# Ledger of designs, part 101: designed miniproteins, single chains, continued (5)

Each design is a single chain, and the fold is of that chain. pLDDT is the mean over its residues in the fold that is shown.

## One batch from the design tools (miniprotein)

Design m19495
Fold by ESMFold2-Fast:
Structure m19495 (fold): chain A 62 residues (1-62)
Amino acid sequence: SPEVERKRAFLEKELQKEEAALKELQEYIDSLPNPSIENEIALAFSRTAVEHYQAELKKLDE
């Protein structure tokens, strides 16, 4: 349906943004000699955002 196609396009765009943000954050943290607990928390939140959009896209295919 047009609504499903619009939702898919939105979710794909958000997933691309979140994946790019996660990659940038991971590269930054990997450059640090002693990553902090705050860095680990930030990575966990970023990973959760990526997983959320992946799961929502998967639901559209079911």
Scores: mean pLDDT 87

Design m19496
Fold by ESMFold2-Fast:
Structure m19496 (fold): chain A 76 residues (1-76)
Amino acid sequence: STAAQLAALDAQIAAAQQQLADLNQLIQRVGLGQITTPPSSSLTSVSDFVTLRNNLLQQIADLRAQRAALEAAAAA
C-alpha cells in the first residue's frame, strides 16, 4: 500500500538523518585532521568524512523527493 511505502521511506529518511547526526558528532569529537574511527570503519581522512556526509545529504534529498512523488500520486 502507499501508506506502507511512505512509512518505509520515513524510516529510511530517519535512519539516514541519524547516521548524519552520528557522523557530525564523531567529526566534532575527533577533530578534523586527527580523525580516528572505529576499527570496522574505512574512514581515515577528512576527505572520507566529507564524502560520506555529502552522500548522506544526497540520499536524504532523494528519499524526500521520492516520498513527495508518492504522496502526489496517491492524491491524484
Scores: mean pLDDT 76

Design m19497
Fold by ESMFold2-Fast:
Structure m19497 (fold): chain A 88 residues (1-88)
Amino acid sequence: DRERLLEEIREVLARIKAAVEAGDLDALRAEVGRLLDLFAKLENVTLTEAERQEMIDAILALPADELIAALDAVEEVIRRAEANPELL
């Protein structure tokens, strides 16, 4: 199940990057929401709708270059976790 969650996170990260490149704010908001949902499952944490919306708004307030840099950093963490399954 962890490997499946990590794969889903990678797919969502790719879709967020595509939405940023396309300037599709609706797709960006939806995919950032999915990313938060997947991380909540991975960490076994429950987010309220208010907390989820606040996090989405904070992420979307980032300049595009900072958002892409943050996505690249998350992707690197996921890549390292996949390379070392015992760390999960």
Scores: mean pLDDT 78

Design m19498
Fold by ESMFold2-Fast:
Structure m19498 (fold): chain A 72 residues (1-72)
Amino acid sequence: MEPLSEEEKEAAAKHAEELAAKVKTLSDEEKEKILELAKEWKKEAEKVENESVREAAVEAAEKIAKAAEEAL
């Protein structure tokens, strides 16, 4: 297994937070599009064999999806 470095995990988490905040400022059409993309990203993330990468990717996708859904 090739786990993500702590810096890579922190960078990914920060980017996910910034994307989630930005999603809340988008139009409803763009929010719906991002919500569907985030659901698709979660499905692909669940196929990742590396547990650390899978966990980080799933959390990022869920955070973005939730931000879009709550802002609709």
Scores: mean pLDDT 74

Design m19499
Fold by ESMFold2-Fast:
Structure m19499 (fold): chain A 58 residues (1-58)
Amino acid sequence: MEKAKELGKEGEEAEKQGDLRTAGIKYSQASKAADEAGDEKLSKEYFEKARRLGFKGS
């Protein structure tokens, strides 16, 4: 569970720096970590944040 929150914070830091690609990736990783920990609500929250950013791969 702590891993998901750490990844979520990294996503917020990336957003503050204007690195939307890294922010999206970190939120996606946070969503997966929360899902693996059984926290469906937290997983959905981070998934929606990643989706809102619409991060595009190279």
Scores: mean pLDDT 77

Design m19500
Fold by ESMFold2-Fast:
Structure m19500 (fold): chain A 88 residues (1-88)
Amino acid sequence: EIEKKIEEAKKRNEELQKLRDYVRKNGSPEDIKKIDELEKKVEEKTAEAMKLFSDPNADVRKALETFDEAQKLRDELVKYIEELAKKI
């Protein structure tokens, strides 16, 4: 059950990495820069959420909200990569 979900997640990540590599190789410098900026925002927001989860004095609700925001940014990044891959 859990193993199957992990395997499916790995396959999905592998497909996304292939699309990302394709876009980086064939996309414009402006598109690559936008991907880098979105990746940085996702990374920074994810780090902020993880820091809040590890802080016993932090509000758990704020940690969850920050994590949800990070996930929305990640979804935006994935959509941007997929849309670019269709155009090139």
Scores: mean pLDDT 78

Design m19501
Fold by ESMFold2-Fast:
Structure m19501 (fold): chain A 79 residues (1-79)
Amino acid sequence: SLEEEIEKLEKEIRELLEKEGVSEETINRILQAIRDQDEETIDRLLVQLYLEGVSKETIEKLAELAKRAIEAIKELEKK
């Protein structure tokens, strides 16, 4: 289901960020921005993470996961 896909994507994003030592506050801000479909806030937070030393590979993976989560949320809202 779309709900299960969103939950799995949010879990994968959380686990990736926790592995990189990102704070719970920042992780929750990213997940909230995804739920709000706030692409501008997501872009700002990804830039912040990159400047704070998160690898380019992880940032690119996070951007992909965030995009997929937003697309799944938009599809769910079309019900």
Scores: mean pLDDT 84

Design m19502
Fold by ESMFold2-Fast:
Structure m19502 (fold): chain A 91 residues (1-91)
Amino acid sequence: MEVKVVGDTLENPTVFVRGGGREGAEAAKQAAEDLGIPSKIGVVGDTGIVHLSGSVTGEQAARIAKAAADAGPEGTTAVVLGSNGYAVARK
């Protein structure tokens, strides 16, 4: 799995799990909650959307992106996107 991180801290980032669907969205939510980050599932179709609250470090964002991508099928891409950085993982 390829993982890339840009930025040290992301404020109120959004997670996009393309190809991961509900399983990817739920994995992102669980990974965020395990890190003490409040999370809410927004929209779930072929792309899962999860809203995170507060400050999320680049390391935490990478862990969330990786968990989300790993829960989906081959080719799933998870992006944790903030205004000042992002983390991306691709299965």
Scores: mean pLDDT 83

Design m19503
Fold by ESMFold2-Fast:
Structure m19503 (fold): chain A 69 residues (1-69)
Amino acid sequence: KLEEEIRVTRELASALDEMRAAKAAGDQKGYEEALNRAIEHAERFAKLQGVPLDREALRKALEAYADAP
């Protein structure tokens, strides 16, 4: 369980890095693909924790995080 949580967290971090790279390059398709991957990984993490997840709020949080300097 913990090992899967760590793996999902690393995959989420990788997707966030991909979002930042795509945004810097002006790649709208790459940004949306990376964002969708980040949402999926965050949803899996929430499911492992048994926590309800608001997908819209999560999307906004991930976008804000990727936009941070």
Scores: mean pLDDT 77

Design m19504
Fold by ESMFold2-Fast:
Structure m19504 (fold): chain A 71 residues (1-71)
Amino acid sequence: WKEEAEELLKKAEEIFATALRVAGEEGFKKLLELDFPEGADEGAFEGAQKLREALAIREKIEKELKELAEK
């Protein structure tokens, strides 16, 4: 299980880097604050979706690891 969690974190980091490359630093922060609107650019929409998924995966793993550490 831990090896799978590490793989997921690695993939999340890579998705972060890709999203940052697509949106740029300022765009990256804007994407975190705003929901992606309908009809947005396909490339930007894809980047935002991957960014959201990476953040959700990271948050989930961090939460589970913290709960495990507290047990």
Scores: mean pLDDT 60

Design m19505
Fold by ESMFold2-Fast:
Order: sequence, then structure tokens, then C-alpha cells
Structure m19505 (fold): chain A 102 residues (1-102)
Amino acid sequence: MAKKEALVKQAVTDGESAAKFAEELGKKYGKEILEKAEELKKMTERIKDPKTAVDAALEAGKYLNEAAKLLGKKRPEDYTKISALAIHGAGLTASAIILERQ
């Protein structure tokens, strides 16, 4: 039981960090990315139960991937920031898969 609670807490922490990173990029590169960051924040705030954490983390991962694509259209040369958004999305997806398998 304690391990499942730790995984839910980790998913919330990863989601909050990813949302903050996307928000800072959205402030610089435009409102479409800010909108994705806002959706991420709302989803991470709803990750409280193991059953809902899986779906919320997977959807948050999708929003991060969409934010990475939007940034790529505006700043295709900024591979570091685009890659960081995609890595955060992959981390949330991995957390959801691990939680679902327990």
C-alpha cells in the first residue's frame, strides 16, 4: 500500500514540475502553450487516487507532447527545450504505466 501512495505522490510532483516548465515557455512563446500548461496543472491537481492517477498522468503526457510540437513550430532550433517537454511527458506516461501495473 505505501508504495502505491508514493507513486501517486511522484506522479503529482512530476506533473507539477512539467506544468511549471511549460508555463514559463508559454509566457515567452505564446498563449497556445500557456493553455496546455493550464490543462496540465488542472490534471495534476486531480491526481489523488491510484485509479484516476493513471488516466490523468497519461492525458498530462499528451498535453506535454502537444506543447513540444507547438514550441517546435515557433522555435524549431530550440531542441533542448522541445526535448525537455517531451521527456517530462514520457516521465508522466511511465509513472502511469507503473501505477497501473500495481
Scores: mean pLDDT 69

Design m19506
Fold by ESMFold2-Fast:
Structure m19506 (fold): chain A 84 residues (1-84)
Amino acid sequence: MKKVEELRKKAHELAEQARKAYENGDFDKAIELAKQAVDALVEAARLEKNPGLADRIRTLGNSVIEALKNGDGKAALDALEALA
């Protein structure tokens, strides 16, 4: 469905922007963009009526955001790109 494809594309673009912000040393911006990417992926899963996937994406997304806050940015961004 076009809406789900648009949300997944948006999540991928946001994940790329988060990586660029992280590489530029703007960690607050990287965290903000990562949160937006996770939200887009969760909404896509909800639109597909897959609550189990939505719950797993939310849990993994929270772990990614926590890792970014703790300075483990590379591993967190790799995990976010794998979700997107």
Scores: mean pLDDT 83

Design m19507
Fold by ESMFold2-Fast:
Structure m19507 (fold): chain A 72 residues (1-72)
Amino acid sequence: MEKSAKEVEELAKKSKNKKVSEYLLKLAEAIRNGDWKKAAEYYQKASKELIEAGDDKLLEELVRAMSSTDVT
């Protein structure tokens, strides 16, 4: 969980789009707090902004970071 949150924070720093960075930072915070409802909301918002910006590479990196949240 902390690893995924840290990876999402690094993506926020890498993004030049302020809206994407803001949503990614909120997503990372939600992941750290275990607030999956907020995490899903911010993930959706960040993904939408990335799609609208045409930043497919950053979107793929976000999906990869989120897929590491393997809950057995």
Scores: mean pLDDT 76

Design m19508
Fold by ESMFold2-Fast:
Structure m19508 (fold): chain A 72 residues (1-72)
Amino acid sequence: MEALEEEVRARVEELRARQADLSEEERRDLLVEGMVETAMRFGFSEEEIREIARENLTPESVERIEEYLRKK
């Protein structure tokens, strides 16, 4: 769990450094992609990612994550 949190934190910092010239929508898309891909690398299933999102994020963020997962 802590290892996942560390990886997510590092990924978020990398994305923040690259956000200077990005629109708000582009930043949101990159964050969703980075979070989902990181969670999948740590062995979380699509169902687990959806459940974690529903428990911890806003309905709008959950919808974006579900759209990304449907495209896979």
Scores: mean pLDDT 69

Design m19509
Fold by ESMFold2-Fast:
Structure m19509 (fold): chain A 79 residues (1-79)
Amino acid sequence: SLEELVAATEEAIAALDAGDVAKARAALREAARIARELGDDKTLLEVGKAIAELNKPTPDLAAAREAAEKALAIAKEKL
């Protein structure tokens, strides 16, 4: 659901703020799964960007957070 997508994306942002990269990856993977099920390509694109930033040899948490915030804004617009 859109509510679950919002919740997963908010959990990812909270994990990034805590510096918990493993938890952020898990929450972003869940957000990507839900976005695919909903056919929300715009939210999926931004979630994918956040995942890519965390998968760099040195994760860029600030860039990942920026992408996650954009994903959250897109998802909330549809609520």
Scores: mean pLDDT 86

Design m19510
Fold by ESMFold2-Fast:
Structure m19510 (fold): chain A 84 residues (1-84)
Amino acid sequence: MAAERAALLAEYEALLEEIEKRALELVEKNPELVDPEEVREKIARERAELRALIAAREPSVEELREMIAELRAVLARAEELEKK
């Protein structure tokens, strides 16, 4: 189970990186709607908070799957807003 948690944590980190990349790309396309610097600061803060939460709570496999599902929903929302 420790190996499964490690794999899920790695997937979660990869999803965070993808969300950060997409958020910055979207903001660069629409700087009039939101300040890119504010978005960068918010992402950095949220990532620090999530890492602290993971360290403090040591989330279960089920909790990690829920967290991953939430990040996937955010990515889907970002794709909808980007509408290429």
Scores: mean pLDDT 72

Design m19511
Fold by ESMFold2-Fast:
Structure m19511 (fold): chain A 65 residues (1-65)
Amino acid sequence: GPGAKAGEAGARAGTAAASAAAGHEVINDPSATPKQKEGGRAALEAGLAGDDAAAARAVEESARN
């Protein structure tokens, strides 16, 4: 029903928002490498677009570099 869809959308939006916030922090971290900032920007863009899978991948790549 509508409540279940709202819950799923909320959880998905929460994940996207968290990925966007993490990307924003990396972009603004003066100690972050250019590669990490690139990953952070990708995470922010994907998170703002609501693409959870792309946002999660970008966050993982940002952390790996």
Scores: mean pLDDT 66

Design m19512
Fold by ESMFold2-Fast:
Structure m19512 (fold): chain A 63 residues (1-63)
Amino acid sequence: LSPDEKLALHTYKHVLERIGEFKSLEEFAKTWASDYPQEEIEEMNEIYLKGKELGKKYPELFK
């Protein structure tokens, strides 16, 4: 995996861990909104989706 792909997978894992910790997706989104501007949240969502796809293709590399 390239450095960008590793970053995407790492981001996806952290998002999953956060969603698992929170009672709802709305709480997660609220947490992001307090820390990041909306443009960055949109960029993070794109990275999350890329990481999700990579995680499906390479589940053995997902830690």
Scores: mean pLDDT 66

Design m19513
Fold by ESMFold2-Fast:
Structure m19513 (fold): chain A 64 residues (1-64)
Amino acid sequence: DLGKLVARLYLIGQANKLKTPENKEEIDKLVEEALKEMDTISDPNQAAELARKAIEKIEEIAKK
C-alpha cells in the first residue's frame, strides 16, 4: 500500500532529522515499535496518524 509506505518513510525521515548520538537508542526503539505496529494496520490514514503520533513522541525526546 502506497499510503502505508509513505507513512513509514515519513516516520523514518523525521526520526533521522531529530536523532543525535545522545538520543539515538531511545529514538531507534520508538521507531522500531511504531513500524511493527504499522505492519498490523491496513488503513493508510491510520498508519499516517500512527506516524504523526510517533514523531510527536520523538520530538519530546529530542527536547531533553
Scores: mean pLDDT 81

Design m19514
Fold by ESMFold2-Fast:
Parts: structure tokens; C-alpha cells; sequence
Structure m19514 (fold): chain A 81 residues (1-81)
């Protein structure tokens, strides 16, 4: 379904962003920046659960909203990594 495709794309994007942030954390020496990156990782965990729930409920609107939130978070994290 379209919902499944959007959710699968969202989950893949979340995993890619998590990997990028984890690599940035290995190089980051500033504790305040480390705290921000760790907070973003926790936010991605929440979005991952929302994407899985949208897929299970076949809720296309929610799946698209979660994808938009992940893309917004990706743009914001580019300033830190």
C-alpha cells in the first residue's frame, strides 16, 4: 500500500540519520553539542514508533506527517553534523 511505502521510506531515513548522528557523536568533544545530538536520537526513536504505528493502522496521513517531521529534523541536524 501507499502507507506501507511511505512508512518504509520513513524508517529507512530514520536509520540513515541515526547512523550519521552516531558518527558525529564519535567526533564531537563539546558536551553541550553531544547533549543536543543525543536528544535528537531520542526524538528519532519516538518518530520510529509513530511510523510503525501508522503502518499498522494503514494511516497514510500520519505516515506522511511523520516523514515530514523526519525531513525537518534532518535539515536541522545538518547544522550540527
Amino acid sequence: SETERVAEETLRLIEELKERIEEALKKEKNPQKQAVLKRILKGLDVLEELAREAREKNDLRSARSVLAMVRHLERETEEFI
Scores: mean pLDDT 88

Design m19515
Fold by ESMFold2-Fast:
Structure m19515 (fold): chain A 81 residues (1-81)
Amino acid sequence: DLDALLAAMVALAVALGEAAGRGAEARELAERLAALVREHGTELTPEMEALARELEAIAAEAVATNPDAVAAAVAALQAAL
């Protein structure tokens, strides 16, 4: 279910962003990436790669800043899958 997967991705990105103090930015990036995935399907565009790299940087900051919040977010995602 693509819709459920994209919703889970946005929720995880927001949780990681909040742990890094960048929740609003992470939401915007994740929602833009989800929109591009819906538009392009399996085609990976440079814009999608750039958004994924920004989200990866936020995730790395979240792990460094608040690893317990990251663990909770991952557990919530696993429970939703």
Scores: mean pLDDT 80

Design m19516
Fold by ESMFold2-Fast:
Structure m19516 (fold): chain A 95 residues (1-95)
Amino acid sequence: SEELLERIRRLAEKDPSVGMALALAVATLLSGLDQETAMELIKLAKELAPKADLKKVSEILSKWAPRIIAAIRAGLTLESALALGQELIDEAERE
């Protein structure tokens, strides 16, 4: 989980909107599974909010929402939450 947080922080330095979207998405996935990292991601999202384009954040989250909802409905484990988190970060790094 710490590695995901570091990757999100690096992406946020390049694009605060992408960083905020990742922080919110991964915090949602880790909520109840890794609460400490989820809280740090929420804190990061709050810090990024004044710098972020909220329309862009909303568009990114809307794109990812079906996968996040499907994963939650299937029953998230820490392993599956981390795997989806890594997938979202990898996609963001390519775009």
Scores: mean pLDDT 88

Design m19517
Fold by ESMFold2-Fast:
Structure m19517 (fold): chain A 81 residues (1-81)
Amino acid sequence: MTEEKIEEILSLELEELEKKVQELLDKYTADEKMEEKERIELAMLQAAIISKEEGLSKEEMKENIKRAIELVEKELEEEKK
């Protein structure tokens, strides 16, 4: 699931990634409760945008996205304290 989602995100054009980020941020800014899955997806999209802007290799982009997922999952676990 996660690997397929990473590949899907990396296949998107920068404009499509930015649009998806904006949709999730608009939901967050409207003080709507964002689901854990949506928080993880936002982190993946943001990491993909940064990596594409930096011109990183596909392998480096995947690693950055995986690290972003791990960071958000850790934050979500700390919030459940």
Scores: mean pLDDT 77

Design m19518
Fold by ESMFold2-Fast:
Formats: C-alpha cells, sequence, structure tokens
Structure m19518 (fold): chain A 117 residues (1-117)
C-alpha cells in the first residue's frame, strides 16, 4: 500500500512536469498558428501527462483497495492501448492550441490536488 502510494506520488509529479512542458509548447503554438509541428508536440506532451495522471489514479485505487491487482493490470494494458491510438490520431489531427493549454492546466490542477491528499 505505502509503495503504491509513493509510486502514485512520483507519477503525479511527472504528470505535472509533462503538462507544464505541454503548456509551454501550446503557448508557442498560439504565438505562431502556422507552426503545426509545435502544436503536435504540445498535444503529444499533453497525452504523456494524461497517461502519467491516469496511471497514478490506478496506483491510488490499488493502494486504497478500490481495485484488485487483476483490475489494475487490465487498466494499465487498456491505458497503454489507448495511449498508442491517441498518439497516432494526434499526428493526423492535433487539437487546437487553446484546447491543449486548457487540458494542461486541468491536469496540473488535478494532480496538485491529489498530491495534497
Amino acid sequence: SAAYREKARRLLEEAIRKAEEALELAEKALEDPSDEETRIQAALKLLEAAKYASLANLYLALARGEISEEEFEKGVKQLEEEYEKAKEEIKKNAPEAEEIKEGAEIIIESARAKLEE
């Protein structure tokens, strides 16, 4: 339980770090709307942040006894499959820079709130 909570804490810290990187890239994309590559990179960083946050939630649920180890394993596998699919979709059609910025801010706020629990 304590080990799972510590793992979740590290993953939330990483989610914040990746979301802050996504926010910086999204702000650059807002300054130059023609720079589609920067927008794609911002969206990919946001996706990484979301993956870390979701994985942290799985570890927290496991630590609290809310899910079994089998449910945890299935959740991790589903998260990895969804991540790879979302990554390919972003390469074809990335979200708008404003949406990426909002998404990053939400992840930072949510992860910080969970770290205070």
Scores: mean pLDDT 90

Design m19519
Fold by ESMFold2-Fast:
Structure m19519 (fold): chain A 82 residues (1-82)
Amino acid sequence: MKEEAKERLLKTLEKVGATEKQKELALRFLELLFEEGDPEEALNKMLMEELGLSEELLEKAGKGDMEAEKKIIEANLKLLKE
């Protein structure tokens, strides 16, 4: 995979207080993205696997459902905290 993209993700995650686990997950996402060529599938897999989110919840958030969006953000922040 691209080292530059990997380094950028790690720096961003570090700034938001991500754990080593979250950094590793982000690198896995890049691997899946490069291997599959389908960012939508790779992203959904990562979100569902780590955050326990359903496709329905993600779709509702995309339509402006504040509660769904809040749940996604809360789960993400909790996962990023050490």
Scores: mean pLDDT 68

Design m19520
Fold by ESMFold2-Fast:
Structure m19520 (fold): chain A 83 residues (1-83)
Amino acid sequence: SIEEKLKLADEYEAEGKTMEAILVYQDILKDYPEHEEALKKLHRLLIQSKRYEEALAFYMSLAGEYPKSKLIKKYAGESMDAV
């Protein structure tokens, strides 16, 4: 379930397994691109780990695929401001 994946990603973050946590959030967003919690937590993790260019690339790509999503565009904009 999405809830189990979110819990797994949170556990990876707590263990310092940043890349594993990123991959779980991206897996959620592949099937549910507008999932608010996954969008928020992935963005936070990428910025906190100083992966600014990865955040920009991911959210800009997603905004291009879902051009009507205000939430995705918000995170794409925040990713642009971080670089």
Scores: mean pLDDT 89

Design m19521
Fold by ESMFold2-Fast:
Structure m19521 (fold): chain A 107 residues (1-107)
Amino acid sequence: NTMTDSQRQQISQMVQQTRDQLTQARDGIQRGDPSDSVISLLDQARDIARQARDMASSVNPTISRIFDQVVRNVDRARDAVRRGDRDSAIQHIDDAIRAIDIGMNII
């Protein structure tokens, strides 16, 4: 079934918040920000993505699966940050952002 306008607006806001947190984390890695601050941004993005997934699960399973992919890529980015693997961290963040952009097209 199609989402209500209110549900679509809430999911769209969560999508934008997740994207903003991921973009800030990516920029932080490029600037050489402390790993803990980058991980904090990734954790915030992960929590919002899980909330969006759970909200979408009853109304659009495809969007829910996309947010699952976002969560997995954020977890991979966190592990890369902890290892000091900057290039892998950026790649996984970019993969998460691409998944979000796909989700935005479906909403």
Scores: mean pLDDT 85

Design m19522
Fold by ESMFold2-Fast:
Structure m19522 (fold): chain A 99 residues (1-99)
Amino acid sequence: TVTKTITLYIPVKDGEKIRVNVDYELLDDSTIKVTVTVENEKGEILDSKTFYIKAKKGDKVTITVNIVNIETKELVGSATFTFTADKNGSDSAEFTVKL
């Protein structure tokens, strides 16, 4: 199992719903491109991060995304995604901000 944690810093309001989207692409048998995008209820992109993971084809990959309030540096939410490194795909999670 390959595990990666990333942190995204966004402006947030109490009670706001935010969506975390993860897109993953197999570039070769050992490299996965991962794009994480955070959007609000209107579909406006608040932050995005692209990174690369070394994983063998067929490995289980777990990505944990921590969402931090950019002004206070306080953790406001977290989402965990697990997928198998055998094909391209996407996943998403939604949560309500509590300040």
Scores: mean pLDDT 84

Design m19523
Fold by ESMFold2-Fast:
Structure m19523 (fold): chain A 72 residues (1-72)
Amino acid sequence: SELEQLEAELVEIARQILEIMNSSPNPSPEQQAQLRELLARLQALVRKALATMSPAQLAAMEKRLQEVLEEA
């Protein structure tokens, strides 16, 4: 479903951001450009989630994102 695709994309982008942030204390110009692009995509997806998800779905998503952050 579109909801499952949105959730998967949010989790994937969050993991990519964490991977770049954890790779070096001093990100390269290329890594900084990738982070800016990923953050812009994350903002767009969060806006879409807020527009399409119920409060219960948002709470479940928040819990899943927290689990991803704790695993990183």
Scores: mean pLDDT 78

Design m19524
Fold by ESMFold2-Fast:
Structure m19524 (fold): chain A 64 residues (1-64)
Amino acid sequence: MPDDEEAIKAAEEAAKSGGSAAATAAGVQMRDGVMGPEGGRYGAEKAEEAGDKIGAETALRAAE
């Protein structure tokens, strides 16, 4: 599903841009089998918490 692929990419991009918190959240969700929309939102939130506003903004736009 296109939205799922975009959300996953957004989560990975946020993790690479913003830091370990976003990467950890995305990785855990992928391992649990939960990804896509949840991964994108979680990555965006964790990127913002880590102070990476660029990554968070990118993740949110791609997840939508």
Scores: mean pLDDT 55

Design m19525
Fold by ESMFold2-Fast:
Structure m19525 (fold): chain A 78 residues (1-78)
Amino acid sequence: SLAELLERAAEEAGLYGYKLLEEEGKADEDTTLTLEGAGSTAVVERRGDEIRAVVTAGDLTAEAVLKKEEARARLAAA
């Protein structure tokens, strides 16, 4: 469904945002990133041991929450 595709997009945005934070040496900081796409916006929040991503596309919104260790493991496996 479209909702499932947006949930996956939120998860992918969270992973990408965490990768950017790792590259900047900010993976252990509480911070927020905004990622702009064509017709969509993702807000990625890194706090404590979690990464939270919210993707908005028009009137549709989806959220994903990943554990920092899981995100790190998934990025290392890619």
Scores: mean pLDDT 82

Design m19526
Fold by ESMFold2-Fast:
Structure m19526 (fold): chain A 99 residues (1-99)
Amino acid sequence: MLYAAVEGGVHALVAVHEAARAGHEAFLLEIDGRRIGAYEDPSLSGAKYRFEADATVSRIDRETGRVAETFPARVTFYDLEPASPQRVLSGAVEIEPVA
């Protein structure tokens, strides 16, 4: 599943909490000291491979807006083309939990 990705501290937190409140899966990713918000968006298409990274992933609870669980994952980043003017997106991600 591709998730919409938003980079940048407060913007990542806002996007993730809004998505969770709307009933979508939402995650916070931490990669090399950067925080990235990721949320379920079934409309995502036109994704082009960019890079892979290891991340700490926190799933956001839809009811409380708090971290429900944290796990290590490999994250694949994609550029979106064309970017939607209605979304502040840094791209898209796939999240693969690691053992």
Scores: mean pLDDT 73

Design m19527
Fold by ESMFold2-Fast:
Structure m19527 (fold): chain A 78 residues (1-78)
Amino acid sequence: SLLDRIPKEQHEKFLEAVREFLRLAQERAKELVEQGRTSREALEEVVRESIEEVAKKLEVDKELYDLLLEEALRALAE
């Protein structure tokens, strides 16, 4: 599990970041689809930009940021 890779004390913060990321990514992906930009590269850009915004907003440390980015890109590749 992804949660097994982070300290228990940071689980709530990480889950909050995941929820906010999914919300933003869904909104931006919808805009890309409406614009006809459905390439994997465009979706990866949405993932990166959404995680960056969440990291700034929630003051996510680099270790949690890197984990979230890694797992989101892995999920997109599946």
Scores: mean pLDDT 75

Design m19528
Fold by ESMFold2-Fast:
Structure m19528 (fold): chain A 75 residues (1-75)
Amino acid sequence: SRVDRLIEEAIEAMKGKSEKEQVEIAKDVIDELRDEPPAAVWRAVGALMKEMEKNGASTSALADIALYAQEVLDA
């Protein structure tokens, strides 16, 4: 699916990137998925946050992504 392709591409793009760059990649994916059902957006957010956590991202960075997804879905 489109959602699964965007998740896979984002996870690959995050490899070797800084925390700031990973946050930017995750936010770009959320923006691209804003017209998808909320369940699909949150599935993508969960997958991206899990990958970022494995890459050593801070709790603050993970919270930033979750908050951004909520703001996009509330718009």
Scores: mean pLDDT 87

Design m19529
Fold by ESMFold2-Fast:
Structure m19529 (fold): chain A 85 residues (1-85)
Amino acid sequence: MKEKLEEAKKLIEEADTRVARLGDEMQRLNDKANEYDKEALASTPEERRKLIFEAADYGVEALKAAVDMVATRNEARRKLKEILE
């Protein structure tokens, strides 16, 4: 019983660490997207299109990081249920 709780705690700590890193990466990517959006407002029409695409690309990468966070939590939840049977 105690060994299962220690294994569960380690699993949660590892998942929390991974989610924290993915969350930091997601925020960094969203910040980049916002920077490009702001730059687009001050640019020429031709350059604006390029900056909008850059912002969109960073936004998509941020969403992928968010999906990985959800996947990490779901996997940890499944393993936790298995351990705590």
Scores: mean pLDDT 85

